# Ledger of designs, part 3: designed miniproteins, single chains

Each design is a single chain, and the fold is of that chain. pLDDT is the mean over its residues in the fold that is shown.

## One batch from the design tools (miniprotein)

Design m71
Fold by ESMFold2-Fast:
Structure m71 (fold): chain A 69 residues (1-69)
Amino acid sequence: SKAQEIIDEGFKKVEEAAKAGNLDEMRAIARQTAEELLKLGEVTEQQAANIYTALMLIGVGVQVEKELL
């Protein structure tokens, strides 16, 4: 689905930004991904917010692993 493609691309870009240590870019990508999902109309506002949160948590997880492992 197009929603899945948007989510997958968002995950990839968030991981890349997080690995680069660019937290501002990570937040911008997560926000843009949620906005694209809302514009598509296949998800609710709550679902888009949940995806934003999930992307942010993944970015934080990548940062933590890079610093602790």
Scores: mean pLDDT 79

Design m72
Fold by ESMFold2-Fast:
Structure m72 (fold): chain A 108 residues (1-108)
Amino acid sequence: MKVATVIKTVTGELTPEQLREMIRSLAEEAKRKADELGADRAVAVLTIFDATPEQAKRNAEAAAPVLKEIAERDPRLTVMVTAFDKDGVQLAQAVARGDGSLTVGLPG
């Protein structure tokens, strides 16, 4: 199985509009690379580094409906947002797949 993967890393706090636009841009790039490579799957990952737990939770919750909307448009597509603190500890993750599945992991 061939997989086309695009990853973008950003730092600091994102507005919901910035988050939505970055997710859309990455998903389109992942789909384009999958088409160019004849890949069976496309994976788009947005990594947010140097987040606080509050920022990570807010970003994951804001991302979840956007990820679902975008992933539902292409059955090959998996879209993920993950947030880490300044020490590289994962604080939150949201994942949507083209099968309609959505998983949100929060630190509590």
Scores: mean pLDDT 80

Design m73
Fold by ESMFold2-Fast:
Structure m73 (fold): chain A 119 residues (1-119)
Amino acid sequence: MVVVTESGGGTVAEGGSLRLTGNISEPASNIVAVSWVLEPPGGGGRGAASITSSGKVSYGDEFKGRATISFDASNSTSYLDLKDLQASDTGTYYNLAAVLRDGVVRLAAGPGVQVTVTA
């Protein structure tokens, strides 16, 4: 069973910065892609950032220029660095991992980490 653990949430003022950390209980060789998604309090989840095993990176439109995703293959840990935080960035952030085992790709998600951006 794949376990994703997350940390780095909390309350931060508008214009501030925050790092979210997601650790995946799999060797990096089994991880096909990692994504961070935001579920705001009103619903309507949206992608923040993703990175593939080939190093291809993409960002959600609202996060371009304000987010950086990275992945440390030595410890199977993803980082989402957020800057210039806005009230609309408030919500629960989930680290998602696409894991290839025995010829099958499965998705695993962390429990979510809460971020609150205050005016």
Scores: mean pLDDT 87

Design m74
Fold by ESMFold2-Fast:
Structure m74 (fold): chain A 81 residues (1-81)
Amino acid sequence: MESAVETARGLAEVARRFGEKAIEAARQGDFETAEFYLRSAGIAAENAKMLADAHPETQPYAEEAEEIYKRTEEEVRRLKA
């Protein structure tokens, strides 16, 4: 159970870091790199959600990762427009 919580925290951190890189790339006009990092953040959020299904104690980290992904997707889309 400790390893599940540790893994979930790590997935939320990965989502945050890739989200930050996606926004930075989008601000520089590099939308190919932004989409790559956005996809990576989405994969981390999906993995956190799957982990929370098996380990409910990790739910807060899954919600955090999903919120980060959604916010990052909206910001990248806004910058692309």
Scores: mean pLDDT 85

Design m75
Fold by ESMFold2-Fast:
Structure m75 (fold): chain A 81 residues (1-81)
Amino acid sequence: AESEKLEKLIDELLKLINDPVLKEKIKEIKKLKDVAAKIEALTNLVEDLSPELAQKILELAEELDLDGLVFRLKNTLKEKE
């Protein structure tokens, strides 16, 4: 279900990110049990990422039908543009 899709997204992010500080933040997000808390933490993380990486995360979330995360990421990216 949604938690499995979120874990898949997090695993793909760990493959894309080479920054050890960001990797540790993502690993901590993966440890969260609550889906809403994971979505909030991922949304906050995206604010610190490059626009290119943030866009790739949005695309992955859309491909996985993570509608709640997509909604939050679109709002976050709109405020920064």
Scores: mean pLDDT 77

Design m76
Fold by ESMFold2-Fast:
Structure m76 (fold): chain A 73 residues (1-73)
Amino acid sequence: MEEEQKKRQEFGRENGFELAREGALFAYKSIKDKELQEEFVAALPELAKTVPNPEMQRGLLEAQEELEKELKK
């Protein structure tokens, strides 16, 4: 593995969680339709599986848990 590529992966690992979590929460808040919000939250685990960065996967799953609790209220 090239050194530069490994450095980029490490940077993504440190910041990927917060970026993915904040991005998902922002996307959810931008959706005004409740049915689309529910579909978005339900799709987050599958989206997380497509992301190669494990910290970004954690961020998406963390956002999903928070948003599922919000939808149940």
Scores: mean pLDDT 73

Design m77
Fold by ESMFold2-Fast:
Structure m77 (fold): chain A 98 residues (1-98)
Amino acid sequence: MEEYEKKIEDIVKKLREAIEKGPESFKQALQEVIKELFNLAYELSKDPELAEEFKDRVIKAVEEVTKGLPEEQRKEIVQMVKDAIDGGIYLAKKKAAA
């Protein structure tokens, strides 16, 4: 878990820096983060408990970094993050069952 904490911190830093740079930079960083989170969740799903812990920690971290954004935008971003992680977990479960 500690090594994934560092990856979460890197993702949060990337989003924070992109928010400071403006909407276009944020959109690009968010797209990259969504892809990274899907891939990390897929890889972590070798351990289902670790994948769920990762999901909880990422969601909390994203909620914190987006606190300064309008409520509607914040909800949309959090949902995109949840969908990416859930998608990675789901794909891994289907591959393991095949």
Scores: mean pLDDT 81

Design m78
Fold by ESMFold2-Fast:
Structure m78 (fold): chain A 100 residues (1-100)
Amino acid sequence: GSIDPETLEAEIARALALMLIATAKNIVRRDNSPEAIQEAVELAEKAAELARQSGDPEAMRTVADGLRELADLVESIDTPEGKKAAEHLRKLAEQLRREA
């Protein structure tokens, strides 16, 4: 059968959300600069938005778990930017997990 456009958009959003959160974690693992932290946060925020748009509770929980893992990574850098990013990411993870 033909794939419904709304179903296809939801599946693409889900796949992109999971890819973006994985990419954000990899960026911080390779580079702990303020610029890398900012890029990772921007990708993580987009991942959360896409997870919500997918309507998939499992994707939202997976991204929320990824946000918490990313928060732990940036907090471990022990910079002002890392601490601020970690706080923001943890709040975003809690919101996304409640919506799931």
Scores: mean pLDDT 85

Design m79
Fold by ESMFold2-Fast:
Structure m79 (fold): chain A 68 residues (1-68)
Amino acid sequence: ELEREILVGLGLIYLAIGKMAESKGDFEGAIRDYEKALRLFRESGTPEGERLAKEAEENIKKVREKLA
């Protein structure tokens, strides 16, 4: 389904932007982008989206630990 593929694609874009934000020390920005990716991956309802959602969750957890 086109919609599900678009959601996964958008999620991947936000995941990549989040990783770039994290690499420059923008942890607040990284969390926001990872949260957007997570929502999109979950909304996709696909097995790939579920796997990528777990990656986004782990990235959020890791970055939150740096802010503590």
Scores: mean pLDDT 85

Design m80
Fold by ESMFold2-Fast:
Structure m80 (fold): chain A 65 residues (1-65)
Amino acid sequence: GAAEEAIREALARIEEVKARQDEAVRAATNGDYSLADELSARLREALETLRRLDPELYQQVMAEL
């Protein structure tokens, strides 16, 4: 259903953010915070989706960050 699709999208977005963390750190070291800001916003939106639709999964994901 729509909730399951939203949860899967949120989890995929979190994994994308994790995969791009090193890239964001390197850019920030060179004075470019745009990627770090974008990834932070995407992570917050994904976590809010999980908190709303699956609070238990949200707690598990937060513990792994």
Scores: mean pLDDT 85

Design m81
Fold by ESMFold2-Fast:
Structure m81 (fold): chain A 85 residues (1-85)
Amino acid sequence: EELSPEAKEYKEKAVQYEQQRDYLGASEHYEKAMQAALDNKKYRSAGNYYYKAAEAFALAGDDQKAAEMTAKSREAYSKWNEQEE
């Protein structure tokens, strides 16, 4: 799926924060990219960003938030599958 300009910008910033080992900054920007994808019903992209946010939260030591994001990623992929039907 093509990303909206907003989702792409947030993703690029999240990657920069990961490179700096600022996992809280990375997680925040992945959440913003995810919300932009959800607002446009891009559930596959949303699922990918939820998964990336989960990784960033785990690296930041927030295991509860990481688990929550992993569950949301699965929900987004389920909705993506429903949209293809």
Scores: mean pLDDT 77

Design m82
Fold by ESMFold2-Fast:
Structure m82 (fold): chain A 62 residues (1-62)
Amino acid sequence: RKKVEAENALETAKAQAEIIEELGKEIAEKSSEEEGKRLLKLLEEKRNNVIKGLTKQAEELL
């Protein structure tokens, strides 16, 4: 049961990272210089936090 919950959390984290990456691409395409770059930086920080959590959970599953 605990492993199932951890695996579901990992899957959710991966899905969130993918959504953030797709949003980043769309913002880059529609961005206007400074504002777009600022938003992309915020999304990248959020994506990195998700990936960090995913890595920690993967190591705990091992």
Scores: mean pLDDT 71

Design m83
Fold by ESMFold2-Fast:
Structure m83 (fold): chain A 68 residues (1-68)
Amino acid sequence: SYLTTEELEERLLAEVARRAGVSVEQVRRAAAYLRTHDPRTLSARELAEATGMSEANARRLLDYILSS
């Protein structure tokens, strides 16, 4: 068995939401944004503005995504 791209994204969203202490909806918005933006070149401020979370939480979220 293997995960589809959609199933993998949902599972990653749930895991990252728990670790970052943010809502799944905020992580889902971040994941959608990251589909068209490289997280290694994206600023935490830009991600925060796109998702409605604080810059500190956006930075933590990016770190978890890049490390996972």
Scores: mean pLDDT 75

Design m84
Fold by ESMFold2-Fast:
Structure m84 (fold): chain A 77 residues (1-77)
Amino acid sequence: AAKGKAYLQQGNGYQAAVAGIDDADAALRAGDAEGARAGGEVAIQGGLADSKHPVKGTGLAVRGIGLIEDAELLERA
């Protein structure tokens, strides 16, 4: 669950983004809006920090934004 944030702290943006998306997807399925938002934020930060895979990293960041929007909708439901 906290693995994405750990990767982000290590400067491993790509792994942080992937783990953040996985965490957010799992949180959304569990009805956990706060966890989904946290995972999406890690995905955005990790994806944008990924200088090794800039195009792929940008795609992961965009997906992170969508997951945060889904989390906000879940929180209001």
Scores: mean pLDDT 76

Design m85
Fold by ESMFold2-Fast:
Structure m85 (fold): chain A 108 residues (1-108)
Amino acid sequence: SEEEKEKIAEEIEKLVEELVKNTSPQQGLRALQKAILSALKVAEDPKLISKLIGQILRVIGLELDNASHEEVLKAGKEIIELLKEYGTLEVLKAFKEGLKKAYEEVTK
């Protein structure tokens, strides 16, 4: 349902904010990349798959350019909007679980 998608998107937003607050920009970008890869495993829409691949390339570019915390937060928010627009509930759940797992691994 739309309400379930919105709730999960809000939970992902909170996780992105915690990630940016508690990790380096490079650690945050790596966590976002892992979350996108988790979403790609369950994504079936070719348009969404293409856009998620574009976001992986963007995240790699930001890592190479020594992006700031503000740029990591912006990238995370834009990925969430893309997932809300094109993603199914399963895609958003996969992204959230991937992000949560990556965040836990990065903060060890």
Scores: mean pLDDT 88

Design m86
Fold by ESMFold2-Fast:
Structure m86 (fold): chain A 85 residues (1-85)
Amino acid sequence: MYSQDQIDGLLYLMSQRDRVWQLTRQGKLDQKLGLARIRSLLLLAYMLGVLNKLTYQQVKDHVEKLEKMSTEEVEQYTKELEKQL
């Protein structure tokens, strides 16, 4: 059974994924950057929901950092997160 913190974090990540997807489809966000950000969001969802390694606040902090990053920075950040699995 998921905790309330996990539910809130997963719903937040779903809304962020949908936002990135819509921006990418509208051409407002570069396709490579959009796909890299979605990959990072899915990894954060796995770490929160399956591994229980993150709090909702930590997920929000990660998403805020990702919003400021280039494609290459997002890809590198995702690789660093994968090393924590």
Scores: mean pLDDT 86

Design m87
Fold by ESMFold2-Fast:
Structure m87 (fold): chain A 93 residues (1-93)
Amino acid sequence: MIKKTNTKTETRRLPASPSPVGISLTATVENKGLKDVKVTATGTARAEGAPEQTLTNTFDAPASDKITAEAHALVQVPEDREVTLTATATVES
C-alpha cells in the first residue's frame, strides 16, 4: 500500500498549568489521485516531563479534492517550557 503523510509542526512556549490545555492544529490534505482515499488526522503535543496525548480522526477524501483535517491535542506542563505540536494527516491509497 502507498501511504502519503503531510505533517505540520509548531513549537510554542507554554506557561506552567495545573490542568491540561487543549490545542488544535489544522492540516490541509490534497488528494491528487483518481480515487477516494481515507485520511487519518493525528494531533500530538510533546513536552519534556508531560505525557503525550494523541487524538485521531478519520475522513474520506474524494478523488481530486482538497480537505482540511483538524488535529487536537492536550498538554499539561508543570513549568514554563517549549511544547512541540504536531498535526499529521496520512492518506492511504
Scores: mean pLDDT 69

Design m88
Fold by ESMFold2-Fast:
Structure m88 (fold): chain A 100 residues (1-100)
Amino acid sequence: SAEKERERVLALAEKYLDALGLEEEAKKEVLEQIEKVFDSMEKLGIKLSEEELEELIIEWVAQYYAALELEKRGMNSAEKESEEEALKLIEEAKKKLKAV
């Protein structure tokens, strides 16, 4: 069912967020954003394979992690130096998540 798939997506995302060492409040915020994106995809009738969905969750988690890390450092994502650091953080997060 759609409910079961939603629960599975959120559980997988939480596992990845735990692997990145995020605090409970940050995890809740990221999970809420992932849930909203998933809801939008369902409303648009977008269907993904299990493999495609897992890759997308890894991408989302890595991007959200990078954004939170940049905020902690007081970096503006519109700045060139911040963009380079964001890409580095995303790549490092993806490597770590693929090892989970």
Scores: mean pLDDT 76

Design m89
Fold by ESMFold2-Fast:
Structure m89 (fold): chain A 75 residues (1-75)
Amino acid sequence: SSEEEKTRLELLLLVFKIARDSTLLIIERLEEKIAAHKDDAELVAKLQAMIEQEKRTLKLLEEEIKRLEEEIKRL
């Protein structure tokens, strides 16, 4: 049914929103680690690379969230 499909999509949207919020928290924790270890150039470079990867993941999560919201709106 349309209501069953809507419920399934809403639950999937919730999972992606949790993943987005978790990714934002990970980025914050990595930025805190950089601030604490600013004199360790090798570690800072590795942590910055991890932040860039997490930001790419965040973009994909935000695109999927928008797609799911638009799909739900069409039901």
Scores: mean pLDDT 92

Design m90
Fold by ESMFold2-Fast:
Structure m90 (fold): chain A 93 residues (1-93)
Amino acid sequence: SESTKKSLLKGVEDAIALLETYKKTGNPKDRIMAEATLSVLELQVYMEVKENPDDSTAKQILDLVHQATDALQAGKVDEAIALLEEARALIEK
């Protein structure tokens, strides 16, 4: 739905903004905020996949969000941002 699209876009954009802040500051608080935002986003996308199991786009977005979380945990902040930008592009289509 259009409302779901807006909610997911906001989640991705918020996560990117927090990761860019963390990249600039290196502050553990900013990393925790980014991780929390990614967790909420992952849950939202997971619920969409559960409600619409044939939605290949929702599954791709979920995979990208999972990869972004893994990248952040590995200290690969730029990779996490790039993966979320890919998710954003899929949502905007």
Scores: mean pLDDT 88

Design m91
Fold by ESMFold2-Fast:
Structure m91 (fold): chain A 68 residues (1-68)
Amino acid sequence: MRPSMAERLRAVVDRAVANPETPLSEVVAEVRAVILEDVPDWDKLYSDEELEAMVRQMLAHERARRAA
């Protein structure tokens, strides 16, 4: 079975939170690659700044969830 985009994005976020030494730019690049596989025109809908903001928010939410 092929993992859903949400499942693949969650795996990237989980791995990044487990490895805090991973640069944010690398995490953003991995998230972009996952999204572009299912949504090839995603870059026409969202800027690089918006993607970085989304990644920062996803990482913050996952860290907060693990702290609770």
Scores: mean pLDDT 76

Design m92
Fold by ESMFold2-Fast:
Structure m92 (fold): chain A 82 residues (1-82)
Amino acid sequence: AVEEAVKYLLEAAEIAEKVGDLNTAEALRETAEIAKTDPEMALLYAKKVKDAVEARKDEIPEDAYKKIMEKIDKAIEALEKA
């Protein structure tokens, strides 16, 4: 569960970095590191990152936005099962 969450968070970070959203990429990487030691805290952080990305949906290319959100949702699901 934690390993799956880390994978999805890092995949979302890579997509964010490719479209120039370095702040979102860094937040997702930090959340992935937190998930290794504190899955409950990582779940809180992942939900905050999701809210921040949703608030900025019009500033992100639609295809990248959908992929980032899909990966964050999969990470959240994995953390909730941990």
Scores: mean pLDDT 85

Design m93
Fold by ESMFold2-Fast:
Structure m93 (fold): chain A 59 residues (1-59)
Amino acid sequence: SMQDLFNYADQLINQSTSIDQAQQVPQQVGNMAVSRNMSASDMSRIGNYVRQRVNQMFG
């Protein structure tokens, strides 16, 4: 579900201890979204959320 992707993104971001790790999160979440055949709008929403969260922690 969309909520599972948000939860997965938060888990990965919270586990990130460096900028290098955080920069991999969008790719990992994007791969999961594609594997679940998520719509383009849902992929855009999760992508924007992940980018915002990474910037909040490491920007």
Scores: mean pLDDT 78

Design m94
Fold by ESMFold2-Fast:
Structure m94 (fold): chain A 63 residues (1-63)
Amino acid sequence: SEELREEYAKEWGVDVSKITDEILELLAQLREEGFSDDEIFRKVAAFILEKAGRFESAERYRG
C-alpha cells in the first residue's frame, strides 16, 4: 500500500501525505466499477477538494 501511495503521489504531482487509505480504497472501488484512469483521477480530485471545503472546484471535476 505504501508503494502504491508513492506511485499515485508522483503520477498526480502531490505530496504522499495526500494519498490516504480512504483514497486508496476509493481508487480500488472505482477501478472495480470499470472507470478509466482519467475518470478515476477526476472523481478522486473532486473527493479531495470537497473534503477541503472547495465545493466549486470539486464540481468542475465531477462534470
Scores: mean pLDDT 72

Design m95
Fold by ESMFold2-Fast:
Structure m95 (fold): chain A 80 residues (1-80)
Amino acid sequence: PLEKVKELLKQAVELAERGDSEGALDLLIKAVQLAADNGLISVSTAVGFILRAIGLYLDGQLDKEAVQEEAEQLLAEIEK
């Protein structure tokens, strides 16, 4: 499960680098849901990540740097 989460996060960063912020958002949400579904993070933590990602996307701020930071924060939560 963790390897799959990392794969989705890497792909989200690559899409954001190409300017595909919508695709990056979709993969970031999938990574967060996969982490929650496998008990790696709590449901409340997952909701927080999803709402923040959507907010960044709506504000036009979901670029490569933002997606990388969200990915790092998600992995840090998985590590406790």
Scores: mean pLDDT 86

Design m96
Fold by ESMFold2-Fast:
Structure m96 (fold): chain A 97 residues (1-97)
Amino acid sequence: MVTLSMSGGGTFQEGSSLTLTVTASGGLVRDIQLLLQAPGSDRFTRVAEDAATASSATFTISGLTVADTGVYYALGVDAATGELVFGEGVTVTVLPR
């Protein structure tokens, strides 16, 4: 079974850019999605997708607004087993200008 990790969280200014790097350990993943859970929400919004079969994916969000604040998660499919793989959350805070 593969595991997903993500880096690139932190505190950002409105109008800047955010780069999140997803890494798969133990194998390849396909159809990596980047999901955002807004503060206080029980819902996930898909903000980006990489349909490739790979050991890594990089997502760049430019023109950040305070609406981009929340916990970001990576979801993918283990290419070997077909099982869903859900990574740990990364916190992003966007401060108003």
Scores: mean pLDDT 84

Design m97
Fold by ESMFold2-Fast:
Structure m97 (fold): chain A 55 residues (1-55)
Amino acid sequence: EKKDEETGSTENVVEDPLAKDGTYLSEVGMLVLLQAHLMEQRGTTEPPSEEEVLK
């Protein structure tokens, strides 16, 4: 491919997977999703530490 499909904006505005999904999520997977979610709501590009997420 040739980067023609790249949409950086849509990567940032993603629906909450926890709200959209209703199934069980692995602990590790949920941690990663929480980090991403926090980055979105805080408007930062740095992933928070696991300690920050587990607050």
Scores: mean pLDDT 59

Design m98
Fold by ESMFold2-Fast:
Structure m98 (fold): chain A 65 residues (1-65)
Amino acid sequence: MKTFEFEVDGVKVTAVVDGDKITVTAEKPLSEEQKNAAYKKALGLALEAIREELEEAEREREEEE
């Protein structure tokens, strides 16, 4: 499960990607066009993050401490 924050048409969006399922939560209601754009962006970000996470094997979690 991956969580991403970004903006779609000026609206802040939080997307949770769990396998092929993408759940989009926004601070304001999204139109169908905005939801589709958010889903596509979230999927792209998830794929990039997975690749980068594998490359950063030595990175420790200290930002949440």
Scores: mean pLDDT 70

Design m99
Fold by ESMFold2-Fast:
Structure m99 (fold): chain A 56 residues (1-56)
Amino acid sequence: DLATALNKVSSIEDLKKAQEAAAEVGKKFGVELKVVVDDQGNIVVMPKEAYDANTA
C-alpha cells in the first residue's frame, strides 16, 4: 500500500533529523542521548542510561 510505504520513508527521515538534534543537544549539555523507534513508529529520545536499563 503506497501510504504505508510513504509513512516508512517519512519515519526514516524524521529519525535522521532526531538523531542530528539529539547529537547537538547532547554535545551542548555534555550528555549522551539515544534515539529509538517504537512499534508504532514513534521517535523516542532518551539518555543512554535509560536506554541501557530498558534494553538489558
Scores: mean pLDDT 67

Design m100
Fold by ESMFold2-Fast:
Structure m100 (fold): chain A 80 residues (1-80)
Amino acid sequence: MEKENEEIEKAIEFIHDEIQKLLEAGDEEKLAELEEKLKPVYEHIAKAAELHKAGAPKELIEEELEKAREGLLKVKEELE
Protein backbone atom coordinates (compact mmCIF):
# COMPACT_ATOMS: atom_id res chain seq x y z
CA MET A 1 0.00 0.00 0.00
CA GLU A 2 2.75 2.52 0.87
CA LYS A 3 4.58 1.76 -2.40
CA GLU A 4 1.34 2.23 -4.39
CA ASN A 5 0.71 5.52 -2.55
CA GLU A 6 4.23 6.67 -3.49
CA GLU A 7 3.53 5.91 -7.19
CA ILE A 8 0.25 7.85 -7.00
CA GLU A 9 1.94 10.82 -5.26
CA LYS A 10 4.64 10.92 -7.96
CA ALA A 11 1.98 10.77 -10.69
CA ILE A 12 0.04 13.65 -9.06
CA GLU A 13 3.27 15.71 -8.76
CA PHE A 14 4.14 15.06 -12.42
CA ILE A 15 0.64 16.03 -13.62
CA HIS A 16 0.73 19.17 -11.42
CA ASP A 17 4.08 20.17 -12.97
CA GLU A 18 2.66 19.65 -16.49
CA ILE A 19 -0.39 21.80 -15.64
CA GLN A 20 1.96 24.55 -14.39
CA LYS A 21 4.01 24.39 -17.63
CA LEU A 22 0.83 24.66 -19.73
CA LEU A 23 -0.36 27.61 -17.62
CA GLU A 24 3.00 29.39 -18.15
CA ALA A 25 2.73 28.72 -21.91
CA GLY A 26 -0.90 29.92 -22.00
CA ASP A 27 -1.95 26.73 -23.82
CA GLU A 28 -5.67 26.72 -22.93
CA GLU A 29 -6.44 23.98 -25.51
CA LYS A 30 -3.97 21.49 -23.96
CA LEU A 31 -5.17 22.44 -20.45
CA ALA A 32 -8.77 21.63 -21.47
CA GLU A 33 -7.62 18.32 -23.03
CA LEU A 34 -5.73 17.36 -19.84
CA GLU A 35 -8.79 18.21 -17.70
CA GLU A 36 -10.96 15.93 -19.90
CA LYS A 37 -8.42 13.10 -19.46
CA LEU A 38 -8.46 13.58 -15.66
CA LYS A 39 -12.31 13.56 -15.37
CA PRO A 40 -12.57 9.71 -15.21
CA VAL A 41 -9.91 9.63 -12.46
CA TYR A 42 -11.87 12.16 -10.35
CA GLU A 43 -15.13 10.24 -10.98
CA HIS A 44 -13.61 6.96 -9.69
CA ILE A 45 -12.23 8.73 -6.58
CA ALA A 46 -15.68 10.27 -5.91
CA LYS A 47 -17.36 6.87 -6.37
CA ALA A 48 -14.90 5.23 -3.94
CA ALA A 49 -15.72 7.95 -1.36
CA GLU A 50 -19.48 7.36 -1.83
CA LEU A 51 -19.01 3.59 -1.42
CA HIS A 52 -16.99 4.16 1.77
CA LYS A 53 -19.74 6.40 3.23
CA ALA A 54 -22.40 3.81 2.30
CA GLY A 55 -20.45 1.08 4.17
CA ALA A 56 -19.84 -0.94 1.01
CA PRO A 57 -17.42 -3.92 1.09
CA LYS A 58 -13.73 -2.95 1.08
CA GLU A 59 -13.26 -4.89 -2.19
CA LEU A 60 -15.65 -2.55 -4.07
CA ILE A 61 -13.92 0.56 -2.69
CA GLU A 62 -10.49 -0.84 -3.64
CA GLU A 63 -11.77 -1.65 -7.16
CA GLU A 64 -12.74 2.01 -7.75
CA LEU A 65 -9.44 3.26 -6.26
CA GLU A 66 -7.53 0.87 -8.56
CA LYS A 67 -9.41 2.27 -11.59
CA ALA A 68 -8.51 5.80 -10.45
CA ARG A 69 -4.85 4.75 -10.03
CA GLU A 70 -4.74 3.14 -13.51
CA GLY A 71 -6.34 6.23 -15.08
CA LEU A 72 -3.88 8.57 -13.33
CA LEU A 73 -0.87 6.51 -14.47
CA LYS A 74 -2.18 6.41 -18.07
CA VAL A 75 -2.52 10.23 -18.12
CA LYS A 76 1.05 10.50 -16.75
CA GLU A 77 2.35 8.15 -19.50
CA GLU A 78 0.55 10.15 -22.23
CA LEU A 79 2.18 13.38 -20.94
CA GLU A 80 5.70 11.89 -20.76
Scores: mean pLDDT 76

Design m101
Fold by ESMFold2-Fast:
Structure m101 (fold): chain A 71 residues (1-71)
Amino acid sequence: SAAARAAYAQFGKEVVARARGVIDVASATARAFGEGFLEYKDQSLEEAFREGGRKGAEAEAEAERRRREEE
């Protein structure tokens, strides 16, 4: 039916939008991790990974907040 076709089209749009949001969050997280890691890499690998993880987590939370605000 026409109603069923419209429902599937809307579902497809939502799936694509959410997939894009996940990619954006992952990209922001990876960039922030790299920044933190590079800041401490010459002092200690343990500290570099810890700082990268901290900045990555903060960037992920911020990107997820922005994604939710657009929903």
Scores: mean pLDDT 72

Design m102
Fold by ESMFold2-Fast:
Structure m102 (fold): chain A 61 residues (1-61)
Amino acid sequence: SAEHEALRAAARAALDAAIADRLSPEELQTVADGMIARARAAGDEATALALRLEVQRLLRE
């Protein structure tokens, strides 16, 4: 749906901005948690899962 597409784009942009700004692991996790909560509230479990996997990947490196 257009709402889910907009959520995926917004989540990607938020994570990219956090990485570019060199946020701490805790701040990056906070940004990700906020976007995961928004995705879940919209019923977009695919975006919520993708965000959880991406932030886990980023924090392992």
Scores: mean pLDDT 81

Design m103
Fold by ESMFold2-Fast:
Structure m103 (fold): chain A 90 residues (1-90)
Amino acid sequence: SSRPGEFGALTRAIRDKDADAALALAREISERMGVPLLVVLAIIGEAAILVSQNVPPAVALMEASTRVMTLSEAEREKVAAEGLAILRNP
């Protein structure tokens, strides 16, 4: 379901702390896959938090994808907000 290169694009956006690129990719993935935008934003947010804790970006995205599936909606909103704040204010 993911296009080749989407993982690489997300990895680069998180590594480079490019919030605009991360948001654009999240909207594209959400629309194309029919997944709620909050779920995609929570994955990106959790990955940004993990990268701020010195986890490599590719590993952070894989871990974030697994962790976000176990979170409540309120927890997803929290990690999305915190992660986006990290990307906007490095």
Scores: mean pLDDT 82

Design m104
Fold by ESMFold2-Fast:
Structure m104 (fold): chain A 58 residues (1-58)
Amino acid sequence: SEKLKKEAIEEIRKIGEEGGIHEDIINGAIYSIENTPVTEEGKENAIKSAKEKAKEVK
């Protein structure tokens, strides 16, 4: 769980920085991950959502 949470946060942060997503949106996603139990499926869905958000901002 801790490892999955760390991996999800790192990937989301990286996607946000590369995609030019506003920091408030990135911080909201990270806050959600930190305060919710993370599963492999949840990690994949969070990363997928961050990538979709990056596409919208470009």
Scores: mean pLDDT 70

Design m105
Fold by ESMFold2-Fast:
Structure m105 (fold): chain A 92 residues (1-92)
Amino acid sequence: SAELEEVLKRALKAIKEIGEELEKQGRTEYVPRLVALGILVVAAANEGKLEAIKEATKLLEEAAKAAKEGDIEKALELIEEAQRILSEGINE
């Protein structure tokens, strides 16, 4: 699906931007969590979980924005929500 490929690309871009902002702020302890999240996004895409990836992508783009604004706590909360949606989408 062209839509699935586009949404996957946006999700991975958001994860990369979050990682770059965390590195700039010296918060590298969360980088392994972002790597795991990237793997989960790719797994969901391989299973065709379009709605779960779309919802997670919105949360990840908001997390990237929060990280750029210096709100790391909000960024991490949004990342946790995205991870939960991707995990539940695989089970449902």
Scores: mean pLDDT 84

Design m106
Fold by ESMFold2-Fast:
Structure m106 (fold): chain A 61 residues (1-61)
Amino acid sequence: MKLEELEEEILRALGRIVAVSTWLAHPDASADELIAEIRKEYPNWPKELLEAAIETVRARK
């Protein structure tokens, strides 16, 4: 496995953690509200992390 592939995997794992943490902080929020909150708080985060977070929110809500 290349280092770049490992870094992408780590970023995706962190994205899932961010999604779950945001959901636990706002349990009554809709998927769209959680996605908006993640985008607002973390606009400069890596694309891979944000995509994984958004995907996780949509799958769980």
Scores: mean pLDDT 76

